# Designs tried in a protein design run: designed miniproteins, single chains. Part 11

Each design is a single chain, and the fold is of that chain. pLDDT is the mean over its residues in the fold that is shown.

## One batch from the design tools (miniprotein)

Design m352
Fold by ESMFold2-Fast:
Structure m352 (fold): chain A 95 residues (1-95)
Amino acid sequence: MKAKLEEGKKLVEETEKALKLYYEVLKLGQENPGLDTPELHELVKETYELLNKVTDGVADILKANSTLSGEEIRKKVFGPIYEKKEEGKKLIEEV
């Protein structure tokens, strides 16, 4: 069924986009720890909004675990997003 294929593709695209933006935010923070610009704040906000759209718990993990290393936060965020991407792939394969 074409509708399931489109849903699966959209889910995969949204999860990949969320992962890409999250990775860019982590990289910017690591390379520029003192950078406090409106552009960086906007990128962080956009990343949180996109992550929350894909899986509601992810943005909360990022905010609540600010005392944890970026690597630990990434691992906790990466798992749920990867599961959503896998769900989308299964929807595509069932068609």
Scores: mean pLDDT 62

Design m353
Fold by ESMFold2-Fast:
Parts: sequence; structure tokens; C-alpha cells
Structure m353 (fold): chain A 83 residues (1-83)
Amino acid sequence: MDEEIEKLKKEARKKLIELAKKYGLKDKAQEIADLILKKKYDEAYKLILEELSLGKAVVLWFEASRIRKELEEKIKKLKEEAE
């Protein structure tokens, strides 16, 4: 289970990094991905706004939120299957 959860977190992190790079946040992509995974949403969004316009930041945030929700649902399912 822990290995499967770690794998899911790595896949989500990779998707978040690729998303950030797609929007031009190449240098900060890893930091933003790590902040989102740590649930430091205010810090992550502030960092995005330093580099992107409000419109682009909102779109990136919605797509990042979908990746996060998918990760949370998969982790929840694994924990429920182990009980």
C-alpha cells in the first residue's frame, strides 16, 4: 500500500510539473508542484501569480485542482480497500 501511494504521488507530481512547464513556469514548476502536494495552496497560487497573468493562473489552478482531486480519490480508494 505505501509503495502504491508513493507511486500515485510521484505520478501526480510529474503531471503538475508538466502542467506548470506548459504554462511557462519552467524554473518554478517543481516548487509549485511540491507546494500543491503539501496543501500549501495559498503559497502555490501566490508563486503562480508572480509569473502568470490572472487569467492563465486561474486556468492552471483549475487543471492542477483536477490532478489533486484524482490523486486524493485514488489514495482514498486504496485505503478503503485495505480496511
Scores: mean pLDDT 80

Design m354
Fold by ESMFold2-Fast:
Structure m354 (fold): chain A 91 residues (1-91)
Amino acid sequence: MRLKIKFIKDGEVVEEREKDFDTLQDLVDEIRKALEEAAKEGYEVEIEIEDDNVTTLVGLAIEVMAVGYELGWSVEAEFEGKRLIIRTHRL
């Protein structure tokens, strides 16, 4: 699984991180940390996940939405082939 995270402020990308993961838990933990960091800084986050398994991407969408709402974010998920794109904005 490949994870790409963009931190956005006032419509501009201020930071971008990319990392590969072998487990769902490690990937979800990285996303949680990024959302917590973004909340502290007042950034919005765009997350892109690539995996060959659509079931994995669906599970990740549910987990990331749950984490986002727990941390006070509105979360939108979109599927594009083998990619899951998640956009966050403050509630």
Scores: mean pLDDT 80

Design m355
Fold by ESMFold2-Fast:
Structure m355 (fold): chain A 89 residues (1-89)
Amino acid sequence: EEVLDKEVELTLIRIQLHLAKEAVERGDYESAARLLENAAKMAEKLGIPEASKHLRQAAEYARAGNKEQALEHIDKADEAIVKKDEELR
């Protein structure tokens, strides 16, 4: 059950990252920051500190309107999440 719960949470984080990236790309920085903050909390709960760190940085850059930095940190967070997902499989 817990293994399936963690897999579901990893999928939900990745969905939130995808939506946040789209929000950043369209200039909806407020929605992007909210999605990234929620994703960071989930990553922290799952014990993925690298992803949580990058998601918090991405949220800060999104709130500052820095599209390039926000997208870069979203990509770095996604990489950390993918690595964690591969380790669990």
Scores: mean pLDDT 82

Design m356
Fold by ESMFold2-Fast:
Structure m356 (fold): chain A 75 residues (1-75)
Amino acid sequence: MLEEGVAEVAGGVLVSTAKRGDITGLEEMVEKLVKRGFTRIAAETALRAYSEAPKSEQKKLEKLIEKAKKLLEEL
């Protein structure tokens, strides 16, 4: 199982991406993880990236967070 390793690496990359304000890149990475079957990792990583993002960027991530919460409920 690659689940824990993927979550750790993706978490670091997505947090770094969010801090740079690359919200589009963050959304694309989450979508790619979902398509590959890593739905839970995608959702948890998006939530982590949101909590680590600057307040100004958090508003841009709200739609991604709503999607992540829905994905976790559908699992």
Scores: mean pLDDT 68

Design m357
Fold by ESMFold2-Fast:
Structure m357 (fold): chain A 84 residues (1-84)
Amino acid sequence: PPLPMTEAELALLEMARPLLEEIRKTQSAPDIDSTFTLGGARVTVTVSGNHITIETEDELVAEALREAAARTPDDIDVTIRLLE
């Protein structure tokens, strides 16, 4: 494989990709708040116009979501926040 990635990170990335695609589909509806679960961790999504903010308390889930955002080109701004 061309990229160094652990099997756990790859699994989380595969889970994050369909979630990110669904989030992008909701971009036309303003101010949507939704909660999802990825890898057993709670993920909160806020959509405001062209900006999507995703919050999670799990570090691996946050990294998987960042990878998914980077690998799925779009003109929409996606921000991943790791909660303390």
Scores: mean pLDDT 63

Design m358
Fold by ESMFold2-Fast:
Structure m358 (fold): chain A 82 residues (1-82)
Amino acid sequence: MKKVAVSEFSLDEQGILTLLMSSKEPLSLDEILKRFPHLSRAQITRILNRLEKLGFVKYDKEKKLYSMDLEAYQAALGTSLG
C-alpha cells in the first residue's frame, strides 16, 4: 500500500473520508451519492477506487459496501504536509 498524507487528498476525497469515518455502518455507493449531490456516480466511484488502492477505504465485495480504514487514516494524520 502507498503511504499518503491526508493533506494530499482533494476536498471531495476528504469529504468522503469524513463521511465514512463518522458513519457507524458501512455505506453503499448510493448512500454516498446522496451526501455528495454535486458529484456524479462516476466521480465518486473514481474517488472510492483511489482511496481503496491507498488502503484508506475498505470495500466489502459481498455486500457492496464501503467503510473507512480508521487505523490507516489515523496513521496518515500523524504526518502533516503543509
Scores: mean pLDDT 72

Design m359
Fold by ESMFold2-Fast:
Structure m359 (fold): chain A 108 residues (1-108)
Amino acid sequence: DRAKEVEELMTEAIEAGLRARNQPDDAEAAAIFREWVEKHKDLDPDSVKAFAASLLFNLAALYNVPEELLRELRERIVEIVEREDDDEVIKRKIAELANEVKEKTKNK
């Protein structure tokens, strides 16, 4: 259940981030960012799902991470959420994976 909620929010984050990245109009790109923030303003920012979704949105929108690597990262995060019970351990592992993906993108 929790893993499915995190997966669904991460999928939405990737789609929104890619839309912002692929938008040639800066004002329309900014509108996508505002829409994302407004839609999710009631999320606990310290929650695993908010952390994972914000991270994937930023990787898609700001770091130019390929869609294939974003989807692979989403799958690996779901696996972590299913295996781990400690939210701080989950967030640490997610951050480590995101850093790995950023480094792989930088070298291409």
Scores: mean pLDDT 80

Design m360
Fold by ESMFold2-Fast:
Structure m360 (fold): chain A 57 residues (1-57)
Amino acid sequence: MERVYEAVFEDEELAERAARTIENHLRQDKGLEVVERRIEKLPDGTYRLTLRARPAP
């Protein structure tokens, strides 16, 4: 069963740092592996982080 996580950040560096933290948490504490990571610049100058995760093998 896949899970999707989304968050919006003021800059790309914050989005990248958050992605690493969330990916580590999902892997170590939830047994989920991230299969897709996307960081998109929005028209307002913010960055949307999208992570898709599934149970680790």
Scores: mean pLDDT 80

Design m361
Fold by ESMFold2-Fast:
Structure m361 (fold): chain A 76 residues (1-76)
Amino acid sequence: MTPEEAGRQARDIAMNELGLSETEAEAIGRQIQTAAEQGQVGTLIPVTVDGKTYYLVLNEDGSVELSTDKKVEFPP
């Protein structure tokens, strides 16, 4: 998968599955595309929607996965 395809996949997930605005989805897509261009596989992008945190994961093959699990590494 190309960096542009990875960014587009992340944008599509953000808009269609997370219900984010086009502007927010584009920003997330750019973050994933930049990570893919730099070869930063395994990058996790946190996305908070209505108080729920989701993670977009850049895989070694350039695909993007959505995780619904929260990270609990936050101070109280």
Scores: mean pLDDT 74

Design m362
Fold by ESMFold2-Fast:
Structure m362 (fold): chain A 84 residues (1-84)
Amino acid sequence: SEEELKERQRKMLIKTADFLADRALKRGLTEEEIRKLLPNPELYRMVLLAIKAKRAEANGDTEKAQKYREEMEKLIDEYVEKVK
């Protein structure tokens, strides 16, 4: 059950970061505005990486987009291992 809870948290954080990144991009928010809206610095970093991935993808840079997504997922994995 502990491993199942961690996997659920991982999936929720990935979806949350992607959702918030999409909203931020559609609203034209700056990195400073996003930082002010997200008091958790780890969530802020996750969202920032998701935004960078989406921008790279929009520019046709699939390789760069994949690297940012991998960095985001690594950060999420590290966070989940530290939290109950």
Scores: mean pLDDT 84

Design m363
Fold by ESMFold2-Fast:
Structure m363 (fold): chain A 100 residues (1-100)
Amino acid sequence: MEEARRLREEGRYEEAAELFEREAERLEAEGDLVGAALAYAEAAVAAALAGDLERARELLRRAIALFNRASATATPEEVARFVGLVLRTIGEMLDQELAA
């Protein structure tokens, strides 16, 4: 996760989205559905920053679906982080559309 965050900080948004998505797939395969949902949401933020709004929507949709299935096991901190990432993804998508 640290490497993907660094790539996003460097403006390498497509690479960051790929690393977050792979991390999400790994967590999902391990049965960590909350962790997977958070990682998909991080990937959605990176995709939105890259201007790939279709990918951002798909990643966000997957994140929300996984979180809804696993929300009963989520801590209040994980819930707050997830909501924050969802709002950030939507905000970045709107910023990209308005900048076009």
Scores: mean pLDDT 85

Design m364
Fold by ESMFold2-Fast:
Structure m364 (fold): chain A 89 residues (1-89)
Amino acid sequence: RREALREAIRLVLEGRAAEAAETADEEELRYLALALGALNLLKVEEAGGDVEGARERIVRELSEAFNISLEEARRLLEEALEVVRELRE
């Protein structure tokens, strides 16, 4: 799971997210969505924008897209953020 998420994050960072999405199954699309959400949240943070507003929007989008609870969506986003921070060190 964490390794699949790391791969999705690397694909997004390499600008290959659209290419990967063309052949992705449902689970792979979930990891790509998590990677995109986490990276978007970090860009908002780096720009000095509304981080909490962006986080709540991403959590709602993930909850609806994955048909999971808001609590689970928040946990998955936090896991993705941890992995992004590990890859950017």
Scores: mean pLDDT 78

Design m365
Fold by ESMFold2-Fast:
Structure m365 (fold): chain A 79 residues (1-79)
Amino acid sequence: SERQKLIYDIMLGMATMFNWALRLSLETGKISKEEAKELGEKFIERMEKVGREEGVPESIIKRLAEETRKRLEENIKRS
């Protein structure tokens, strides 16, 4: 639905900003790569929970989680 698409777009935007903040924290030495991975996975788990509670289709939740995890891994490798 249009409502579910809007929720997806908002969550994707939030995930993008979260990954950017993690990258900056890694580059400045404020967190370790292991801490960034743990924080990132906890963020993904929270997004999945919210998506399910809001009635977002499981396929969309899974895609968002996979995209977010990929960006997280790329940022950790780059830092």
Scores: mean pLDDT 83

Design m366
Fold by ESMFold2-Fast:
Structure m366 (fold): chain A 73 residues (1-73)
Amino acid sequence: SSMRQRILEEMAYRAELTKRFVALKKANDQAGIEALLKEAEERDPAMAALFRKALESPDPLKQSVYLTAALLV
């Protein structure tokens, strides 16, 4: 169905953006993270908010939870 296809496409896009975010975090690229957050905010504010919560949380488990949630919004 068209709804199923849209959901799968959105999930694929969110997965790709999350992979880029994780790569930038591993590289400790603060400028890259800020640029990605700005782009995410313009396209999907809910996902951008979850990325910010992941950055603000010192707990790796909480970071993982927020990043997983970003795949679903």
Scores: mean pLDDT 81

Design m367
Fold by ESMFold2-Fast:
Order: sequence, then structure tokens, then C-alpha cells
Structure m367 (fold): chain A 73 residues (1-73)
Amino acid sequence: MKQQLVDQVIALIEESDLPEELKELIILRLREIAETASEEAFLSALRQIADYLEEKGYTDLAAQIRALVDEAE
């Protein structure tokens, strides 16, 4: 389940209009946290990423990430 969620979020980030540097940073963080963190900490990190993206004006992308997190719970 966790790997499937990682792959889905990475795909959303890669297909988005985010700057390449920001895409690389988010993807790196997601991969690190997916390997080292608990499931609870991983879901929390995804919510934090969604909140950050919403603050930057990427509201649709943030909503898609939140929907994936809700499905995983």
C-alpha cells in the first residue's frame, strides 16, 4: 500500500506545472520518508506537502494528494 501511494503521488508531482527543482525536492523527501518513517508519519508528511502546495496556489494538486491520503487511511 505505501509504495503504491508513493508512486501515485510522485506521478502527480511529475505531471504538474511545478518548477523542476521543487519536483526533485518533494520526490526526494517522499522517497526518504517512505523508507524510514512509520505509516502515520508518512501520511502526515503527505498532508504537509499538500498544505504547502495549496499555500503556493497549486490547489488542485493539493486536493488530489489529500484524496490519495484519505483513500490510504
Scores: mean pLDDT 79

Design m368
Fold by ESMFold2-Fast:
Structure m368 (fold): chain A 97 residues (1-97)
Amino acid sequence: EVASDELVERVRKAGEEAAKKNPENADFIKESADIVAGAMRKGREAFAKAAEYLASISDNPEIQEAARKLADVARTGSPEEAAEAAIEFFKKYAEVL
């Protein structure tokens, strides 16, 4: 139902790495990763809603699309697939911001 502690920590670390690549937005990226990681501990629907929230606060269409895709994977994929999707999301987030 919920992601394992190992998967949650992997997503948190991806956020930290993304923040290092984009220092001007580091606090925002880390907060976004913490929201997603925290939601993963609560279950699939919470994870999907966290991704949808990130889409709603961005005015960048590429981030909006990536976050909506993450929400879909959170609902339909395995916990492992959803964690990998979140890691790829934060890599793209750092590149596009």
Scores: mean pLDDT 82

Design m369
Fold by ESMFold2-Fast:
Structure m369 (fold): chain A 66 residues (1-66)
Amino acid sequence: MKELEEKKERIAEAYGKVSGEEGRERVIAGFEKLKATNSEEEYREIVERLDELVPEIEKAAALEKA
C-alpha cells in the first residue's frame, strides 16, 4: 500500500501541474472510484501503469505549452 500511495501522489501531482488544483482533485476522486470498482490487484496494476506514464504525460504537456 505505501508504494501505491506514493505512486498515486506522484500521478496526482503531475496532473496538478498540467490541470491545476481541479485536475489534481479529479485524479484523486478517480483513484477512489477505481479502488471501489476494481479488485485490489487490478487497482494496483492500473496505478502502477499510470505512474509509469507520468513522465510521458509531463513531456507531452510541456511540448504542448512550449
Scores: mean pLDDT 70

Design m370
Fold by ESMFold2-Fast:
Structure m370 (fold): chain A 70 residues (1-70)
Amino acid sequence: MEREKKIEEAARALKEGRYEEARKLLRELGLSEEDIAFLIDLAPRRTVEELADVIRARIERDKARKAAAA
């Protein structure tokens, strides 16, 4: 619920060029600076829905990595 709202807000901020807000939201979602930079580069070439999908994929990848590192 709360995560999905932040994903939507971050994707919209990226598409609108509000990069400072997008970085803040993406950091709150647990994404690395490298993943954030990748999303900023990707934003002009993707829709809000596609950006949200990429954000979800990166969150799941980080979650899986942290579980494996425990």
Scores: mean pLDDT 79

Design m371
Fold by ESMFold2-Fast:
Structure m371 (fold): chain A 59 residues (1-59)
Amino acid sequence: MAEAFAALAAELEDPRLRLVAEGLAAGASHQDIADALGISPATARRLAEELRRRVEERL
C-alpha cells in the first residue's frame, strides 16, 4: 500500500508532510527521510504516524 502514501501526498498542504509521504511511498526508512529533509529521526517518525492516521481516515 505504498501507493496510498503517494496519493495522500498530492492532497497534503504541508510541503514537509508531502516529502515524508513520498519517501514512505518509495520505501525509505524514517532515518533516510530525516537525513534527506534535515530533521531528526524522531520528527520523521512522528510525521509518518500522522500520515498513517490520514490514510486510515481516507480509507
Scores: mean pLDDT 72

Design m372
Fold by ESMFold2-Fast:
Parts: structure tokens; sequence; C-alpha cells
Structure m372 (fold): chain A 100 residues (1-100)
């Protein structure tokens, strides 16, 4: 259900803020599967998954989910700024990894 997807998304955000990116990824993946009927919720969840994967250094995988989020966001009002911010975080992660 969408209500269960939103709960998992919220739990994923808590894990993300705590720096537990493994747990965040797990929760976001489950939330995306349950949000099939809501493109707006799914776009937000794909963006969050991309952010968590980016923080883990999984840049290629993060990029794919950001692309899916952008494609959904182009059909939805209010998500463009959040997707752009997520892409900026990915760019910063790439820059950090290249310097290490």
Amino acid sequence: SLAEAERLYAEGLEAYRAGDYDRAVEHFRRAIELARDDPRARARMLMALGNALSEQGKLDEAEEYYREAVELAETLEGFEGEVLLSLMRMALSVTRLEKE
C-alpha cells in the first residue's frame, strides 16, 4: 500500500540522516516497489535511493535512479529542484572520491 510505502520512506530517511546508508537503501527499495501506483511518491523515493547510493560511492547505480527520478519529475510539478539537488550531491561525491 502507499501508506506502507510512505512509512518505509520515512524510516529510510531516518536511517539516511543517521548515516546508515545500507538500511536507508533497503527501506527506499521496498518503498519504491509499494509506490507503483503513485508516480509522485515514486519519483521522491527514487531520488532518495539515489542519494543513499551516492553516499555509499555507488555512483553508476545512483545515476540510474536519478535518471528515473528526473524522467518522472518532468511529468510532475514540484520535484525539479529536489532532483537537481540530488544530482549536485552525486557530483560532490564523485569529486570526493577522485581526491581520495
Scores: mean pLDDT 78

Design m373
Fold by ESMFold2-Fast:
Structure m373 (fold): chain A 74 residues (1-74)
Amino acid sequence: PTLVEEFVVKASPEEAKKALEEAAKKTPGLLSVKIETKETPEGTLVKVTAVFENGEALNEFLKRVGEAVKKLNE
């Protein structure tokens, strides 16, 4: 399975990238990940492209990304 997500967070590009890299490290079955960040007037634009071994790994990564995004928007 492949995941492509785009979202904006209030945190800096550096904080966003670090949090998402940590989420990726904690996800068994993640085969490849590309995290792109860009600073915009609305916040940090994040684009994640990830390839997974199975749907379970994809769901675990989505859960971790969702938790990270909530913290990055506080």
Scores: mean pLDDT 82

Design m374
Fold by ESMFold2-Fast:
Structure m374 (fold): chain A 77 residues (1-77)
Amino acid sequence: MKEENNKKIFDLLKETVKRIDEARAKAAQGPNADEDIAKLDEVRKELGDRFTKAMKEGNVEEAEKASKEANDKLDAL
C-alpha cells in the first residue's frame, strides 16, 4: 500500500516540478526576473517539503493538495 502511494506521490512531484522549472525559465527572460524567480523558488521549496512529508506518510491526498496549491500559485503569475 505505501509503495503504491509513494509512486503516485512521486509522479505528481515530477509533473509539478517540471511546470515550476518551465515557469522559472520563462521568468528569467522577463522584465521582473529576480522577483518572479524568488517567488517560484519559494513555491518549489514549499512543494518539496510537503511532498517529503506526504511520501513518509504515504499520504496521496496531501500530495494532491500540495500540487494543486503550487499549480494555483503558478497560474497567478
Scores: mean pLDDT 79

Design m375
Fold by ESMFold2-Fast:
Structure m375 (fold): chain A 83 residues (1-83)
Amino acid sequence: SIIEEVKKLLEEIRRAAEEGDLETVKKLLEKILELAKKASVEEMKKIAEMLSTLAQDTPNEKVRQLLAETVHEITLIILEKEE
């Protein structure tokens, strides 16, 4: 399922963030965005919640910013589909 694929990508993001590998974090977030574009609105909302939770748990401010930007992009997609 899309949600299970996103969960695996989030676990990879956690590891990359711990290593300070911002390029890998960005690439993994791009994959999450592509999965979100193929997801239902309810799945997109769940993906945004999971990203927001990871952002709150992350001590790395740059990773937190990248996660927040991805949540913002998903929110714009949700609004476009619902309106």
Scores: mean pLDDT 84

Design m376
Fold by ESMFold2-Fast:
Structure m376 (fold): chain A 55 residues (1-55)
Amino acid sequence: SALLAEALAEVERRIAEGLSPSDIVLFTDELSKTLPVEVSRQVHQHAARLLSERA
């Protein structure tokens, strides 16, 4: 969906800009308040995977 694609792109952009894991978690938590639960879950899992790969 467009919402999922936009949310994933925004998370990837913020991680690429060097935001801390804590800042990324806060951002995904903020998204979960406005996005459907299945979209926010996928965004959270994708962010966790990218941060794990960076470590």
Scores: mean pLDDT 80

Design m377
Fold by ESMFold2-Fast:
Structure m377 (fold): chain A 96 residues (1-96)
Amino acid sequence: MDIEAFKDAIVAVLNKDFKGLYENVKKINPNVTLGQLFAVYLAVKNTPNISLEEAVEIVGSLIGLKNIKVNDDYIEFEYQGKKYKIKVSDILSRIK
């Protein structure tokens, strides 16, 4: 998986940056449709405070993540049979 694109996609959701979300999700899942992305845009636009967990679940739905678990320190998930663990600080340090 392109881990940097995944981190940037989560940040894009938190910043309500639909273009950044589109560009980064396409790097991981080139088969994602504009309809799927537009549905996410409408959900994100209508949610005033998006949590980190909600942002990870949104990106996960677009790229096919399984077993997502978010806590204060780490984001854990499975992608195509491989387990990943990412520091929450690596995401939050990218937010403007």
Scores: mean pLDDT 82

Design m378
Fold by ESMFold2-Fast:
Parts: C-alpha cells; structure tokens; sequence
Structure m378 (fold): chain A 55 residues (1-55)
C-alpha cells in the first residue's frame, strides 16, 4: 500500500529531527486540520502531505 509506505517513510524522517522541530510541524498541521474542519481519512491524508512538504 503506497499510503502506508509514505507514512512509514515520513515517520522515519521525523524520528531524525529534534523533538521541538517535530512538535512545531505537527502543531501547525493540527491547527490547519482543525481550521479546515477535516476529519478521519481526510485529516490523516492532509497531515501526511503537510509533514512531507516540510521535510
């Protein structure tokens, strides 16, 4: 599954960043998801796309 592969690759890259940088990226993504009213799979997809863009 291509999506699962992307998630694992992003998780690996995030694990190599300082904790404060990871928290900043995730906080920004969560704020945008909340602002846009995304839920479920749409929220998951947006989160992965956003994090990938920031890496």
Amino acid sequence: DEFEKRVKEIEEKLSKLPLDEVQKILAEAVDLIYEKGLTGGEADKFLIDYVEEKL
Scores: mean pLDDT 80

Design m379
Fold by ESMFold2-Fast:
Structure m379 (fold): chain A 67 residues (1-67)
Amino acid sequence: YAAGVAETAALGEQVRKWVEAFEAGDFDKVPKEFYEALTALRQARAAGDEAALTASQQRIVKLVNKL
């Protein structure tokens, strides 16, 4: 648990930095795959497409798990 908590905290901090960079418009600081996933999430939310919203959220989770 302790090792997993430390690893999860480090991944969470990195993901938080990427989300903050994306919201600030610093796209060069965001990995391309993560940027594409966040853009898809934003478009799905704007369109009210629940299925696309869920798929985009799952894509982000999978990208985080690959780190």
Scores: mean pLDDT 70

Design m380
Fold by ESMFold2-Fast:
Structure m380 (fold): chain A 64 residues (1-64)
Amino acid sequence: MDYSRLSREQIFERLDELRKENKDNPDVVKALDLIEERGRSQSREQLSGQLYNADGLVKSVQQE
């Protein structure tokens, strides 16, 4: 997955972008916040997996 090549900083930047794009969806924002909180104690590889799951969650609710 392309996310496995991102730096830790780039992953957090992408999570912030997803939060801004989905600010009107409180459930999505809460899920992204939880991923970021857990990500601060996780390895880069674990964090990249969380980003992949977050992107999938966002796409599942928007389908645009």
Scores: mean pLDDT 70

Design m381
Fold by ESMFold2-Fast:
Structure m381 (fold): chain A 65 residues (1-65)
Amino acid sequence: SSLEQQRRARRQQFLDQMGAVYREEKRSGRTLSPQEILDRNIDLLRSDPGSRDTADVVEEVVARR
């Protein structure tokens, strides 16, 4: 349960950070959708061995809900 809570918290933190990136891109006049920003950054999580599990969990949770 503690590990699941930690993974969920990291996922939420990642999503919050992506929301901030989206606002920054929009303010600078760049036209990226929130989904495109998320997709790009989830690839970065997958490229990092320490973050790969987080990317897999995020994708699986999104697929379930």
Scores: mean pLDDT 59

Design m382
Fold by ESMFold2-Fast:
Structure m382 (fold): chain A 81 residues (1-81)
Amino acid sequence: MTLEERAQRAYDEVKARLKELGQDEAIELFDKLVARAKSPAERLGLAETILGALDSTGPGNTGDVVKILKRILEQIEAARA
């Protein structure tokens, strides 16, 4: 499997999980994060980070997923500003 194929699969998994949760706002935030990625390696890293955050949310409030994505996006935006 290529790095690009692996990045695409991780991206698709994040989007599938967010759709299952009914979190359209979270999908929008994730798409913004992916749009900031410049390479397949960066896209893979972002998707794996978000999957880890989703896994660590626990028996949680689905609204907390939006908060996690906002924090990740803000950190990436701040690092590039």
Scores: mean pLDDT 72

Design m383
Fold by ESMFold2-Fast:
Structure m383 (fold): chain A 73 residues (1-73)
Amino acid sequence: MPPEEASEETVEKIYEALREMEEGRRRLAHLPVEEAHALTSGPINKAVNTYADSTDKAADAVRRAVERLRAER
């Protein structure tokens, strides 16, 4: 069974990070969604997209790691 002693802390940190990322992402999406779209200055949208993409990549990596650990035995 995973996780082992060292992995237990890692798994918990992954779960907490995922929860915080999703919560933060929802809050950000609600806040500037329309305004960000209206202010399509390029650099602004690029910064917002970069942040969202980074969050999505981190969430996907965490999700896959957790699912792999849970699915493995």
Scores: mean pLDDT 55

Design m384
Fold by ESMFold2-Fast:
Structure m384 (fold): chain A 92 residues (1-92)
Amino acid sequence: SLGEELVARSLPEAERARAGDVLGAARRLAEAGDRISAAMVLDIAGVPEEEIREIAGERALEYVRLMRNFQDEENRKRALELLEELLEERRR
């Protein structure tokens, strides 16, 4: 699944962040346009939602919050919409 793929992609970066600066690693991902991976790394590391919002942005934080309850159909639809919006921004 897409959520599992994003988590798997974020795990190596989270491991590197544990050896160094988790906030710095997430900021680098966000600067590269990978706001979803930035939010996932911060969530895995246990960073507060307010800091995730400041680094990755509101939409990436909303995606992470929706993924915590992905079995809800409304949450799945909104997560897909946010993913498409974030990928569109990365392409521009």
Scores: mean pLDDT 70

Design m385
Fold by ESMFold2-Fast:
Structure m385 (fold): chain A 83 residues (1-83)
Amino acid sequence: EREEVERLIRRYAEEAEASEEELRLISRYLLELARENPEELAEEAEMARLLLEALGLPEEEAVERIAATLRARAAEAQAARAA
């Protein structure tokens, strides 16, 4: 849900002592990784792009898209743990 995504982002920034600048840096790092593996990391590139936009121009649609991307990644992580 939107609230979960927002809390997760804020908690991540706070727990890692990460400011909005740190979140932008992390998003850029994910984009760079996706540039080297575009076919495998397309979703991570999309997530990073949405994070950068949300930090500069917060829109509810951006939050929903980030939530959808995070849910997809969480499902993949759960599958990896089960495997």
Scores: mean pLDDT 54

Design m386
Fold by ESMFold2-Fast:
Structure m386 (fold): chain A 68 residues (1-68)
Amino acid sequence: MENDFSDYSMEELKRLVAHEAKLVIEEYPEYAEEMEKLVQEINAAKTKEEAIAKVKEFVALMKKIREE
């Protein structure tokens, strides 16, 4: 599974993650702490590469939560 986030700016990545995290937390409140931690790590990222790495972790967690 390949995700290309290299075309996104850091600001766009942070915005997308914040929006998706809010939706996931509302549907799966048991994952709120894990989601908030990843959002904080993405917001703390100083480089685009660091932000992309954390976004990939976030996407992997969302996929795991939404799988049967």
Scores: mean pLDDT 76

Design m387
Fold by ESMFold2-Fast:
Structure m387 (fold): chain A 90 residues (1-90)
Amino acid sequence: MTKERLLEQLRAMGHEELAQAFEEKGLPVEKIMEAAFLIREGLLTEETWQLILEGKFDEARKLVDEKILARMTPEEKAEYQRRLAEKAAA
């Protein structure tokens, strides 16, 4: 898919300001595709969107990951974090 077609899809979804910002910043196709995916999944909030506009992609990804974790039960989240800690300690 071309960058232009991706930006047109974002505009068609009602994200004109975000599409304009991506175009102005000259973001690569891969980053625009990632943002479009996050929008479709409902993971892109105004806070995440603002971070993307500022070029803080790592911080935006952290917020998305936190929202994914928030969809888990507290028990599932604790188990996931426990297994990560065990892996880091090994």
Scores: mean pLDDT 68

